# Designed miniproteins, single chains, continued (3), part 91

Each design is a single chain, and the fold is of that chain. pLDDT is the mean over its residues in the fold that is shown.

## One batch from the design tools (miniprotein)

Design m11146
Fold by ESMFold2-Fast:
Structure m11146 (fold): chain A 86 residues (1-86)
Amino acid sequence: MTPRMQELQARGPALYEQLRELIEKYGVEEKLEKAVSKAQEAFFAGDYEKAEEIFRREAKKLGLPEELVEAYLEILRALAELKELA
């Protein structure tokens, strides 16, 4: 494992905890999951830029708070970087 992969894996729990707290604060778990599901096809295809674009678009349609959107995108970017390093 590279030092960068170790750093990203070590940050994972903190990023997920931050997202969980924001989901609880805003009560938007179902809306977030809908936006995520729309982006998943592009993410699994390895098109991370398109996945981010789809997620931002769907999140805006669903009225998700910007703070929550940015927290999820930070996780998405970390996961994309981990997949590139693997």
Scores: mean pLDDT 78

Design m11147
Fold by ESMFold2-Fast:
Structure m11147 (fold): chain A 72 residues (1-72)
Amino acid sequence: NAQLEADIYAALAEIYLYLARQSVEKGDVENAKKYLEKAREFAEKARALGQTADADRILSDVEEIEKEVEKK
């Protein structure tokens, strides 16, 4: 079921986005970058399977946090 797979990927992307935010707050740039990479990967997979609403929001949040991390 592609819909179920899309929802699972969106959920994984949200988990990694949360971990990325926590890492940024702790000053852990290395782990933040790794978690952002994972969040982007799973969000793109969710989007490819038709889960656009959550995936688009997650991708936007990933881009915002990436910019914050790069400006350190």
Scores: mean pLDDT 84

Design m11148
Fold by ESMFold2-Fast:
Structure m11148 (fold): chain A 78 residues (1-78)
Amino acid sequence: SEALALLSKALETGDADLARLILASLPPHKKKELLALVGAKDETELLAIISGALSERLEAVNRIAVHALKEAVEKVTS
């Protein structure tokens, strides 16, 4: 989704403001889903990841990419 692509960009660039805008634009259930996907329990933990080491941010990006691939595979196989 566009939200996943934008969140990946925010993680890669360490852009906390972009991450906040993305979360603010999403309904509560999608916000919770995205936070869980990157391994964050809340917005504070997501912002800590974004402010952290590049390796931690890239791991979160990889989690998003793996999820997107699984969703795409399930869509073509179902």
Scores: mean pLDDT 79

Design m11149
Fold by ESMFold2-Fast:
Structure m11149 (fold): chain A 82 residues (1-82)
Amino acid sequence: GSVEEELRELLKELEELEKRGPTEEEIQALYDRLVALARKAVPDARDLDEAGVRLVLEGRHTLAELLSEAGRKLRRLKQSLE
């Protein structure tokens, strides 16, 4: 599938995990998937924030918004375990 389709599926999995109470391992696996999707979309970006900026500059606004939302949700879930 496209990176957009894979990000939308990742967001659905995040919503289901939030309802079930995620483990650290589940959060890390989704974070690793997010990083892989960012690299697939913008291979030379150093981090998720740079990837998001480059996607906006390329006119790939939907992808940038999905990446930002997934990253924000994953950070919140990780924070809840600390």
Scores: mean pLDDT 84

Design m11150
Fold by ESMFold2-Fast:
Structure m11150 (fold): chain A 86 residues (1-86)
Amino acid sequence: MKEELIKKAKEYLEKAKEYREKARKVAEESTRETRRLEEEGRRTGSRELFERAVEVGAEGGMEVLYLSSLAIEYESTAKKLLKEAE
């Protein structure tokens, strides 16, 4: 039974790692797109592009928070399983 808890904990830690990697990629892409829109908005004087940059940044930030919260939940569950396996 303890070996099963350790195995599940390792699986949950791997899932947490996957969600953290997804969050990092979302953060990188959102930052890149936001900067692109800001640069184009500055070049063209388009307020709509600056407004879109804010939207992209907000949407990306919310997705990063969601993915990070999933990673934290998996990490917390894995920690509880490892404690139970002691």
Scores: mean pLDDT 87

Design m11151
Fold by ESMFold2-Fast:
Structure m11151 (fold): chain A 116 residues (1-116)
Amino acid sequence: SKKEKALEIFKKMLDDYELTDEQIDELVNIFKEMSIEELKEFADEFVKLAQERIDRDLAEGRLTPERLVRMAESLARLQQKVDEADLPEEKKRIIHEAVQALSDALVAAYRRLQAA
């Protein structure tokens, strides 16, 4: 399914804390083909998986400021490509909200690293 393909790309991103430009282009093309319902389901699963991975890596001492910055930069590039793409405003809003939720999680993780 389109949702499964998007989640597979995203899981690879979580392993590397990075999205390549090719992965971003593939995700945007998948988002064009998804229904609003599928995109909402993807966004919810995306945020949940990202939060679980960040919490795990933080607890295991594997999270670094460099990884957080790399993920933030990847999310910013994804956001830019989504904004530039010929997508309905509703789809752009769903992706913006998911990216914002993950960006907030990265900031919270960074603050926890500084407190440790």
Scores: mean pLDDT 86

Design m11152
Fold by ESMFold2-Fast:
Structure m11152 (fold): chain A 62 residues (1-62)
Amino acid sequence: GDAEKSAEAAKKAAEEGDAAAAGTGGYQHRLISGNEEAGRAASQAAADGDAEKAAEYAVKGA
């Protein structure tokens, strides 16, 4: 259930250019409970404005 919500949040954050929102809006929680490497990659992709990769990594982290 959480993977899809994390992917949606990651995609929106990247599309809006909101790297800070990406970091606080769900990725921090996923880094604690999911794969830390995937969570960091999702946050970095969102910071780079790559919505598709941000969503892909968020799903892998969940």
Scores: mean pLDDT 60

Design m11153
Fold by ESMFold2-Fast:
Structure m11153 (fold): chain A 74 residues (1-74)
Amino acid sequence: MEEILEKHAKEAGYKSVEEFKKALERSIDALAKDYGLTEEEKEKIRQRVYEMLEKGESPAEAFKKVLEEIKKKK
C-alpha cells in the first residue's frame, strides 16, 4: 500500500506522500462541492480513489472513473 502511494507521488512530481495526499483531498473536496455531495458520499469517493490507487491506477484515471460514477447517479 505505502509503496504504491510513494510511487504515485514520485511519478506525479510531489515532494512527499503527505503533499500527494493533500492534493487528493483537495480534488475530492472540489468534486463534493461541484456535485453537491453529502459527507457520506464524499467519504465513499475518498475510499474509492484510494482503492484504485492501491491497485496501481493513476490519480487521473481514478478521478475520471469516480466522476463517471457520480454522473450516473444523477
Scores: mean pLDDT 77

Design m11154
Fold by ESMFold2-Fast:
Structure m11154 (fold): chain A 75 residues (1-75)
Amino acid sequence: MSEGEGLRIIGEIARKELGELGAKLGEEMQKVAEQYGEALIRSSEPEYREEGLEEAKRYKEKFDELKAEKIAQEK
């Protein structure tokens, strides 16, 4: 599998499955998960790989922050 093809598949899975899972965690987490997936799909194209990966990194960090906040609130 090429590097771009792997990123595209992961992005599509993240957009669909994490978006749906995020709906159970809250609307904000759902939107961030969808944006993370879209950024990974964009990074599948060689010319936009660096920009897409940087964007995906930011959305992943935001998702992790929201998850940590939710865990802290439940404790």
Scores: mean pLDDT 73

Design m11155
Fold by ESMFold2-Fast:
Structure m11155 (fold): chain A 68 residues (1-68)
Amino acid sequence: MPSKEEILEELRKEMEKIAEENKDKPEQEIADLMGKKALETAKKYPEVPESDILRVVHEVMEKYYAER
């Protein structure tokens, strides 16, 4: 099984990929896609704290949507 660090790093890469591939879509749609991916990751790896998953999502959202 991947380590917690590997799971969170992969999640960050997936979130950044969603942001990059969906730049032309409304912010709300992108947020929904990111939320779905975060939920899928939490369901697949229940051993990873939800707080850590949310932290990664927030960091990516701040990076890509702080300037709107």
Scores: mean pLDDT 77

Design m11156
Fold by ESMFold2-Fast:
Structure m11156 (fold): chain A 70 residues (1-70)
Amino acid sequence: SMYEKILAEVEKLLAALGMDPNADLNAQPEAHAAIQLLARSYGLPLPDAATRARIRNAEELAAWILSQLS
């Protein structure tokens, strides 16, 4: 599915940055750079503050990307 493809790309990038894809992204200093790179790769603007607060892990980040592409 498109979700599984996006999730795999998210997890691969987080791993490359030394991040934990299952831990709170907001607690990880690399999160801003990871989200910016992924948003750019999909042609998306950065999420607003309310949306960013809900993107806590790789699955929620992948779901946000998919929602913007639908």
Scores: mean pLDDT 84

Design m11157
Fold by ESMFold2-Fast:
Structure m11157 (fold): chain A 85 residues (1-85)
Amino acid sequence: MEEIERLEREVEELVRRAEEAKAAGDLERAAELYRRAGEAAVELGRALGLSEEDIRLIAAVGLAEALVAGGVPLEEAYAAALAFY
């Protein structure tokens, strides 16, 4: 399926770019790229027919990664993301 392959590549590219931005100290750009990667991962999960619980977890992890990249401590970011998903 062309859409699934597109979404897989989009997630991989956004995560790679987010990690690169984070390593460069561009936390604002890293947070935005992780947020976009999370959105693409949720879309990919739906296209793959994953359960709502798995999709919710993917969304929570994506939000947590964006918060961490933006300077929120890891434990606080994951706690906040899971509380809202």
Scores: mean pLDDT 77

Design m11158
Fold by ESMFold2-Fast:
Structure m11158 (fold): chain A 84 residues (1-84)
Amino acid sequence: MSDDVKYYLHQAKRLIEAAEKATDVSQKRGVIGSVRRLLQAAANGLTDPALREAVRRGIAEIDKNMDNPDEAIKLARRTVRLLE
């Protein structure tokens, strides 16, 4: 895995932890948007097609749940675990 992908994953993980501690729905949505972008950047840097598709499916599930921030955070956490 490239250093760029590792960097994006580290940043996504830290933002997910911040979102899990946030009480404001607007703040949670903002953080989820940032996590989504970091996961997309990570997916673009992946050379394994199966892993790249798994991450892209995770991003699609996050997108489907943007109106439910707590569920979107859980889906983001699950997607990050695929790359650990």
Scores: mean pLDDT 82

Design m11159
Fold by ESMFold2-Fast:
Structure m11159 (fold): chain A 94 residues (1-94)
Amino acid sequence: SLGEELLREAMRALGEADVFIDLAENYLKRGDLEKAREYVAQAREAIDKAVEIINKLKELGLISDETYQQLVKDINELRERVDRLEAELAAKEA
């Protein structure tokens, strides 16, 4: 169904964000601040894509409130990880 296809696409985007965050953390640990910033930016793009799809699913009535709330929680956890990475990158530039 359309709802299942969109949900899979959103889940894929969230998975991509998780991978990009892991890559950013690894490059940050290695002192490659430029690569770390590139992956933080890609993680933000992946999160934004997932949010757009999830909002469409809600507008179309294709997801339950419970599923929507779980996805919002997952998104917020990814955003917190990105925010921490951005703070660490800013501290290393100072």
Scores: mean pLDDT 91

Design m11160
Fold by ESMFold2-Fast:
Structure m11160 (fold): chain A 86 residues (1-86)
Amino acid sequence: MQPLTQLDLSGLKKEEIIEAIKKNPNLTHLDLSNAKDVDNETVKIIAEKAPNLTHLDLRGAEKVDEESLKAIKEGLPNLTKLDLSG
């Protein structure tokens, strides 16, 4: 059974997002657009649990700031596309 490499978790709650990330460690594409509950803690967990991410969509994630960007730079070395437009 092939693990999921792409997930659309747009608009979901923090707990649902974290659970889905933990189940899919080989993610390359993650859509978190309009996920209002995504905060710096959530981003740190994503960086720890999904290090193979190449595409991350955070459009409309209102709680994401410089701390989240630092966690992304530190934990996601393969990231080629980050969308933060909101």
Scores: mean pLDDT 80

Design m11161
Fold by ESMFold2-Fast:
Structure m11161 (fold): chain A 90 residues (1-90)
Amino acid sequence: SIQERLDQLEAELKALEGEVKELNSDPRAPVSQVIKIQVLLLAAAGELFVARRLISKGRLDLAEKELDAAEGTLRDIREQIKAIKAQLQS
């Protein structure tokens, strides 16, 4: 359901917030890139908030678009975290 999709993306956001906190504790992590990821986390949180409000208004068509946007933002965050972790291993 659309509610299950929202809950799954909110859980993923929370997990990514934890990973970014760990990256921020590594003195080798690129400070500017970590800050940019933190901005993307705020963007994803906003998209999920809008989706939740649209679901409460019965606007499932618009909610799906916001969930698609949030999923894209979370994917971008995952790829950026992966890239930083790869740099730290070299």
Scores: mean pLDDT 90

Design m11162
Fold by ESMFold2-Fast:
Structure m11162 (fold): chain A 68 residues (1-68)
Amino acid sequence: MKKISAGTAVIIVEEYARKDLSDEKLKALIERIKEKGVVTPEELIQMLREAGASDDSIERVRKALESL
């Protein structure tokens, strides 16, 4: 299972999910990612869903993760 650094996960989230999340929700999500240090693709998708990201944003993130 490929693990993603917090830095890479934050970049992907900011690129594909920022527009669908409020600044407060995005900040909370980023802090949660940083606290974990590393995340799996499934963990990141779950965190995005919990933050209220749209299905379209989640799909974009999933495709970006699959290309890593």
Scores: mean pLDDT 79

Design m11163
Fold by ESMFold2-Fast:
Structure m11163 (fold): chain A 79 residues (1-79)
Amino acid sequence: MSELEQLREELATLSPEELRAALEQLVGLAEWAVENNLPEEEIRRILEATRLVIDYILEHHPELRAFAEEAERRLRELE
């Protein structure tokens, strides 16, 4: 199974508070990885995982929309 499929299944077991914490950790990890010039493959995997969490939140937890939108903004600034 792909890592993204595993992550999506894991997200379904998390509370809204845990989803918010996971999103913040992934965005922070992505920012850190870009700033420290990690391998492009590693950065891509972190970004894909972060976007999957954002999409999951927007689909299933509209109450967390503001946090998902802020995460998308932060990811766009990593260019």
Scores: mean pLDDT 80

Design m11164
Fold by ESMFold2-Fast:
Structure m11164 (fold): chain A 85 residues (1-85)
Amino acid sequence: SPEEVLDKLISEIIKLVREARKTGDVEKAKQRIIEVLNKAKPQLSPEAQKIIDELIKRINEAKTVDELAEAVSEFIKKYLELKKK
C-alpha cells in the first residue's frame, strides 16, 4: 500500500541520516537518500510525489548533516499530515 511504502521510506531515510551523523559524510548521505526517494516516488500519490520533490530540492541544497536532518524532519511532518484521516 502507499502507506506501507511511505513508512518504509521514512525508516530508510532516518537510518541514512543516522549514518551521516556517525561518518560526517554529507555527500554520500545526500546521494543515498535521493536514490531511495526516487525509487519510492513512482509508487506514491501525486501529492506525496510533490512533497518528495520538495525534499530532494532541500537535500541538494544541504551543506551539513544538521541541514540534512532538518529537511528530513520537515518531510516527516508533511507525511504525518498525509497519514491523518
Scores: mean pLDDT 82

Design m11165
Fold by ESMFold2-Fast:
Structure m11165 (fold): chain A 91 residues (1-91)
Amino acid sequence: EELPSEAEMEADIEAVVSASKGLEEAVRVLYTAVKEAALAGLPYEEILRRAGEAAERVLREHPDLPERVREVLERLVESGRLGKLVEPEAE
């Protein structure tokens, strides 16, 4: 078959690049908030709260973000209150 792997990779790369553009902007905002809080010596819970607030702000200011990116940011908002940043063990 002609370009089965290349077609798959190209589609994946295009999807990642498209999602990554919005995610890159989101990550920059989140990274800055987390870094500033960490460098200020804030507790882990406060760092997560700052990350959640930054994620909420990105969702508000960038409604054009891909659905996948918005879902990740919404999860970060929730995690900022409870410290849940890793996949749950179905609990």
Scores: mean pLDDT 61

Design m11166
Fold by ESMFold2-Fast:
Structure m11166 (fold): chain A 78 residues (1-78)
Amino acid sequence: EQIQQQIQQLQDLQNQNSQLNQDLHDQYRRQVEKAREEGDVARIDQLLEDYQQQLISRFSSLDEQRDLFLQLVNLKNG
């Protein structure tokens, strides 16, 4: 619930910030959505970690978005 909302919110902010990163967002979103519908929480975690690293490599400051990502990981109780 909140996890899905925060993930979508973060990805929406990335899309609005830069069209160049929209393709990356869509690719990870599709994979996360599939893993979510299949119930593979572990795979979702790996995808989120990979996506976060990709975002950091392309941006130098994501304080607020980093907090949301951390909340998603913690909210997942893992």
Scores: mean pLDDT 66

Design m11167
Fold by ESMFold2-Fast:
Structure m11167 (fold): chain A 65 residues (1-65)
Amino acid sequence: SMMERELALEKDYAVAMIRMMGTIANVSPALLDRMVARIEATRTLDELDRAFEEAVKEIRELEKS
């Protein structure tokens, strides 16, 4: 369906953004893979938005440490 294609496209975008931000912040590959897996496990746009916001927050907190 169009909704499933939208979710898949938004997931690809979110994964790319998290990998880029995490690489710049020097986050470990293992932790980035866990964040990506959490994003890929989401089933709705609302779940994806929350998982993405949590991953961004985690990366920002790690960068400050």
Scores: mean pLDDT 86

Design m11168
Fold by ESMFold2-Fast:
Structure m11168 (fold): chain A 75 residues (1-75)
Amino acid sequence: MDKATLERIIEKLSLFLNKVRAKHSSTAKVLRSEVEAALGDDFAYLDKLFPLGDTEELSRLEEIDGILHIKLALS
């Protein structure tokens, strides 16, 4: 995955997570289909690095977002 694709995934995922957090004050469950809709064509790159189940904890997606930011900083 190149740096431009990584930056685009981070932007899309961060926007999605901000929208989810705005609706929930605690942990939430997120559907794989919701993440796929948010990332579009870039979803396949995320799923290849961090395989997603049909339902994921919001906390796992936030952890993934953090790992992606670290990868970008080290690039």
Scores: mean pLDDT 80

Design m11169
Fold by ESMFold2-Fast:
Structure m11169 (fold): chain A 82 residues (1-82)
Amino acid sequence: MREEERRLLEQGDAFAARLRAMLEGLLSDPEALRALLEGLRRTVAENRETLATTELPEPERRAAEHLIAEVERVLAEAEAAL
């Protein structure tokens, strides 16, 4: 991978890992977790639509697509834990 793309992907993976830890901490409050997951799912859907209609440089586009996919995976895992 290009060095710039790799750096962006690593930053995205770190963000997704922190998000996963935060959502796991909220399992003690299922109502709050459900509300947060609903909001985050809507934001992810909006960001996917924006990304589909926005022209981005290749490294940024790939990093954004990877981050969205990782966030979607984390949200699905948290929902399955409810």
Scores: mean pLDDT 79

Design m11170
Fold by ESMFold2-Fast:
Structure m11170 (fold): chain A 72 residues (1-72)
Amino acid sequence: SEMEKAKKEIDEIVKKTEEELSRTTDPLKQTILLFRAMAEMVDVILSIKNEKDREELAKYASEKLKELIAKI
Protein backbone atom coordinates (compact mmCIF):
# COMPACT_ATOMS: atom_id res chain seq x y z
CA SER A 1 0.00 0.00 0.00
CA GLU A 2 0.98 3.68 -0.31
CA MET A 3 1.28 3.94 3.49
CA GLU A 4 3.43 0.80 3.77
CA LYS A 5 5.84 2.24 1.17
CA ALA A 6 5.96 5.61 2.98
CA LYS A 7 6.61 3.96 6.37
CA LYS A 8 9.39 1.90 4.75
CA GLU A 9 10.96 5.12 3.41
CA ILE A 10 10.83 6.60 6.94
CA ASP A 11 12.45 3.40 8.29
CA GLU A 12 15.26 3.69 5.69
CA ILE A 13 15.92 7.33 6.70
CA VAL A 14 16.07 6.19 10.36
CA LYS A 15 18.48 3.32 9.56
CA LYS A 16 20.87 5.55 7.59
CA THR A 17 20.77 8.23 10.29
CA GLU A 18 21.43 5.68 13.08
CA GLU A 19 24.46 4.35 11.13
CA GLU A 20 25.89 7.88 10.72
CA LEU A 21 25.15 8.78 14.37
CA SER A 22 27.08 5.65 15.45
CA ARG A 23 30.18 6.96 13.56
CA THR A 24 30.41 10.35 15.32
CA THR A 25 30.53 11.69 18.89
CA ASP A 26 30.61 15.34 17.71
CA PRO A 27 27.41 17.01 19.06
CA LEU A 28 27.24 19.48 16.14
CA LYS A 29 27.52 16.69 13.52
CA GLN A 30 24.88 14.67 15.42
CA THR A 31 22.53 17.71 15.41
CA ILE A 32 23.02 18.28 11.65
CA LEU A 33 22.30 14.57 10.96
CA LEU A 34 19.05 14.80 12.96
CA PHE A 35 17.97 17.96 11.07
CA ARG A 36 18.66 16.19 7.74
CA ALA A 37 16.59 13.20 8.88
CA MET A 38 13.73 15.53 9.84
CA ALA A 39 13.83 17.30 6.45
CA GLU A 40 13.81 13.96 4.57
CA MET A 41 10.91 12.68 6.70
CA VAL A 42 8.90 15.87 5.99
CA ASP A 43 9.35 15.28 2.22
CA VAL A 44 7.93 11.74 2.59
CA ILE A 45 4.97 12.99 4.68
CA LEU A 46 4.14 15.76 2.19
CA SER A 47 4.13 13.19 -0.67
CA ILE A 48 0.95 11.62 0.83
CA LYS A 49 -2.27 13.04 -0.69
CA ASN A 50 -4.82 11.78 1.88
CA GLU A 51 -5.03 14.05 4.97
CA LYS A 52 -5.78 11.25 7.48
CA ASP A 53 -2.92 9.08 6.14
CA ARG A 54 -0.61 12.13 6.20
CA GLU A 55 -1.44 12.68 9.91
CA GLU A 56 -0.83 8.98 10.72
CA LEU A 57 2.53 9.06 8.89
CA ALA A 58 3.52 12.31 10.66
CA LYS A 59 2.86 10.64 14.04
CA TYR A 60 4.89 7.58 12.97
CA ALA A 61 7.79 9.78 11.83
CA SER A 62 7.60 11.88 15.04
CA GLU A 63 8.05 8.74 17.19
CA LYS A 64 11.04 7.64 15.05
CA LEU A 65 12.60 11.12 15.29
CA LYS A 66 12.13 11.07 19.09
CA GLU A 67 14.02 7.74 19.21
CA LEU A 68 16.87 9.23 17.11
CA ILE A 69 17.11 12.33 19.36
CA ALA A 70 17.53 9.98 22.36
CA LYS A 71 20.84 8.83 20.74
CA ILE A 72 22.51 12.25 21.32
Scores: mean pLDDT 87

Design m11171
Fold by ESMFold2-Fast:
Structure m11171 (fold): chain A 69 residues (1-69)
Amino acid sequence: SMELEEYRKLQEEARALLDDPALPAEGAVAAAVLTMPSVAQSIEKSPEEKQKEEVERAKRLVARMRALK
């Protein structure tokens, strides 16, 4: 679905951020959580409305990590 596709794109972005040595420890922990397969699987089992909320939450988190440089 579109929601899960967007979430996987955010996971890819988080992986790229994990490879950046300039990312602070707080951002690295958040990125590590987002890249876990179990998190994506839990979202897939969630109601559609919950999936959209999780995607928006992940977008905010990734945007915050990017802002940290």
Scores: mean pLDDT 71

Design m11172
Fold by ESMFold2-Fast:
Structure m11172 (fold): chain A 91 residues (1-91)
Amino acid sequence: SPAQQRLAGRLSAALQQHGLSLPKPAPGPADPLGDALEFIWGEAVRYGLEAVRAYAEKVYQGLRKGQLEATPELEQELLTVVEVLAQLKQA
């Protein structure tokens, strides 16, 4: 959806801005939202943040199944998670 594409673009930009996003060749069809959420999941695992890991899985599954909408509130929550992960990486 256009809202999911916008969310994906903003998350990818935020990850890149904080030096968290890795350039990865896309296998098959582009899934920038899935790629961004997978990266957030991986960083949460790396830092032992089980609640953040579970949150990222829930968001990805909910958006893909249409059970969760890409709202401005969800976007702000995910951007806050990216900022926290960036601060942990810098420490």
Scores: mean pLDDT 75

Design m11173
Fold by ESMFold2-Fast:
Structure m11173 (fold): chain A 86 residues (1-86)
Amino acid sequence: SARAAELERLRAEAERLEAEMARLASAPPVPQAEVEALADELLAAGLITAEQAEALKAADLRPADLLGLRRQVEMAELARRREAEE
């Protein structure tokens, strides 16, 4: 019963995420200033190289791509805070 309820919840969440992803995918490209700011942030965080940062600035990113990159920065910051707890 608990597993059946969890599977039903996961299916409903998957449907909502699919709809949200479709909405984000249909949005216009991310403004260049936001892409540049994020690329600089990722570079400062040590997550990408300078060459990769330049490649990102040249790419036409969609909001879904930007959201994914922001999540990567968030996870890296959490990892750094965890390391600082030594």
Scores: mean pLDDT 70

Design m11174
Fold by ESMFold2-Fast:
Structure m11174 (fold): chain A 70 residues (1-70)
Amino acid sequence: SPLEELIKKLEEELRELERRLKEAEEELAEAKARGDERKVILLEAVIAVDKAAIYFLEERIKKLKEELEK
């Protein structure tokens, strides 16, 4: 069904976003180790936005799955 295909696509997008978040967290650790305060502030902001995006995407997937399984 189109709904099942959408859920699978969103789950793939979620996995990709989680990989990118991990890379950003690794860059943040490196920036902190170097004392790059400007880059730390920028990366913390990016990570906060990405975590929010992951949360909303997970909630969307959950609601779509609930609708499919009714």
Scores: mean pLDDT 88

Design m11175
Fold by ESMFold2-Fast:
Order: sequence, then C-alpha cells, then structure tokens
Structure m11175 (fold): chain A 88 residues (1-88)
Amino acid sequence: SEEEKRLRDEIAFLKELLEKFLPHVTDPELQAEIQRLLEEMDKFDELSLEERKRVIGRARDVLGKVASQSPELEEEYFKALKERAKKR
C-alpha cells in the first residue's frame, strides 16, 4: 500500500541518519539505544504496521537527542531534512 511504502521510505531515511551519526555519539546509553533501534529496523519487514510506526517514532526521538549533542550534527540533520523535502 501507499502507507507501507511511505513508512518504508521513512525508516530507510532514519536508519541512514542513525548509522551516519552513531560514530559521533559519545554517550554509551544513547549508543546502545541507537544500536537496538538499528537492529529493529533491520527486521522492519517482520513488524506490524503499529510496530513500524512505534519504531519510526523512537528513531525520530533518538535523532533529536543526537542532534542536540552537537551544532554540527544538528546542522547535518536539518540539511538531510531539507534535501529529503526537495526530492519530492
């Protein structure tokens, strides 16, 4: 369905950002949270629609926390959001 395609696109985008930002995260608890999310994202096809929405929500929250740790990471996050918007 269109909703499933939208959620798959969203998870791919968020996963890419989490993988890119992970090496720059110094907080061990946040590193562990990101690693757990990436493992869940790798199993996205096995998740229910509601589980997929929860994973996406958690990924957005975690990316917000990561972006708040560094002005450089925040700028990269905003750039990624703008580039995604430009791709239609």
Scores: mean pLDDT 80

Design m11176
Fold by ESMFold2-Fast:
Formats: sequence, structure tokens, C-alpha cells
Structure m11176 (fold): chain A 105 residues (1-105)
Amino acid sequence: SEIEQLVERLEELVKQARAAIDNEDIEKFSSIVDEINEVMSKLLQALNAVEKDAQRLVNIGMRLLSAGSSLFLATRSKNPGIRKANANAAIDDIRAVVDDVRAAA
């Protein structure tokens, strides 16, 4: 399904994002963040079309918004510790969404 493909793409992108942050490759990290934001937007749109539980959709949307905010802070922060902390927070939120979506499949 489209949702399965989007979830698999998110997993690939978060692995790449972690590697880029660990290597302090900020240019590559920013490029990956742009792709993550696009895939998260597409995932929320796809879920909105099929999800019958409004509260579950809201919870997923809130986690994706939290991830987006953390990624933005990671791309803007010049402190390596703050960048890594915000990147890890976003990865945790995305993984929670991936697990929730897969549990319903």
C-alpha cells in the first residue's frame, strides 16, 4: 500500500539522518530533513483518507508536528549537543508513528 511504502521510506530516511548527524554532515542532514518533511506530509494525507479513529489520527499528526519542530531546531542549532538531542527526539517521534501505523496493519 502507499502507507506501507511511505513508512518504509521514513525508516530509511531516519537511518540516513542519524548517520549524517553522527558525522556532522549538516548539508546532507538538511537535505534529508527536507525529504522527511515531504514524506511525513504525504503519510498524514494518506492516513487522513483511510483512518476511522479521529483521536488516533490527531495523535499521529501531533507526533509528526513534534518531529518536524525538532528537525527544524536540529538544522538551525550550531551546538552539536543540541543538534543531536533534537535529531534524536525527532527520530523517536517518527519511530513511534511507524510502530503505531504498522500495529494497525
Scores: mean pLDDT 88

Design m11177
Fold by ESMFold2-Fast:
Structure m11177 (fold): chain A 90 residues (1-90)
Amino acid sequence: MKKKVEELVEIIKNSKDPKEVIEAIEEIVRLAREAFEKGDYETFDYIIDKAAPVLQEIVLDKSAPEEVRRKAFEALVELGILQLKRAVLG
């Protein structure tokens, strides 16, 4: 799992293709949701630690395509809700 997460984060950071970046963001969110639903909090925490800072940089980067910034923002909101659920339901 860690290698897959690192590969997706690398695509999100370095790909110049908006479609590739959006698909990688969607896959990261899917993996985080799956880990959360399984109670695999070690994997969930790892995904958050690796992906959230990169998604935050994209949201704040006005040179990034609007569609990519929007997808990164939506992903951060969803990941934030999952983190809050983990804290409340723990």
Scores: mean pLDDT 86

Design m11178
Fold by ESMFold2-Fast:
Structure m11178 (fold): chain A 82 residues (1-82)
Amino acid sequence: SIDDEQKVYQKVIEQMRQMMDKMQKAMEDALSNGDLETYRKILQLGQEMYNDFIKGLLLPPSKLLETMKKIKKKFKKELKKM
């Protein structure tokens, strides 16, 4: 139903917002420590994740959920390296 699809969009938007908030804090921490390399890497990661998310929003809900799982996996993997 349309209502079920809307709930999926609301959930993935909230998940993306939470990840972006964590990246923002990590960028601010990197800048305060003079770590411009880490700042640049987080900025690039955020841009790539946002682009993947926007493309995902054009997909059916099931594929959007799969895209969101891939974004979350990339986010966890890349932040662990920093």
Scores: mean pLDDT 85

Design m11179
Fold by ESMFold2-Fast:
Structure m11179 (fold): chain A 79 residues (1-79)
Amino acid sequence: SMYDEIKKQLNQMIQELNAMRKETTDPAIQQDLNQLIGEINGFLADLDNMSEREAVQRYTQLQVRFIGIQTEIQLAKER
């Protein structure tokens, strides 16, 4: 189902965010990572109570934020 696919992608995202936490010593980036992990866990807990439209919309918003933090980490490594 679409919900099962979203759950799979969210769990993969959490694994990648946890790996990023181990590779950074920047407290601000670690705070952003912890906040995003918390929001993804909250989404996973609520997912079965959401409409398909709401689930897709919220997932898309989380993907944008995930890309943002990946960019932040990449910029920190290059400077």
Scores: mean pLDDT 85

Design m11180
Fold by ESMFold2-Fast:
Structure m11180 (fold): chain A 71 residues (1-71)
Amino acid sequence: EAVKANLTQLLKAGKAEEAAKLLVKKYKLTPETAKDAQTLENVAIHLVAAYGADQATTNAVLSKVKALASA
């Protein structure tokens, strides 16, 4: 719940990189899981449905998730 509240605020503020860091940590995403289409689609669905993210913000967060998980 605290993570959901923080993530909502970051998405509203357009802080895609910080939102991506929270998602990588919360879901323990690896380079393998971060490139999996189903995993990314599930994250996108959650960002839109549970957090109210728009398409542009969702795309930016997914891009940062892929980059962070691959580091």
Scores: mean pLDDT 70

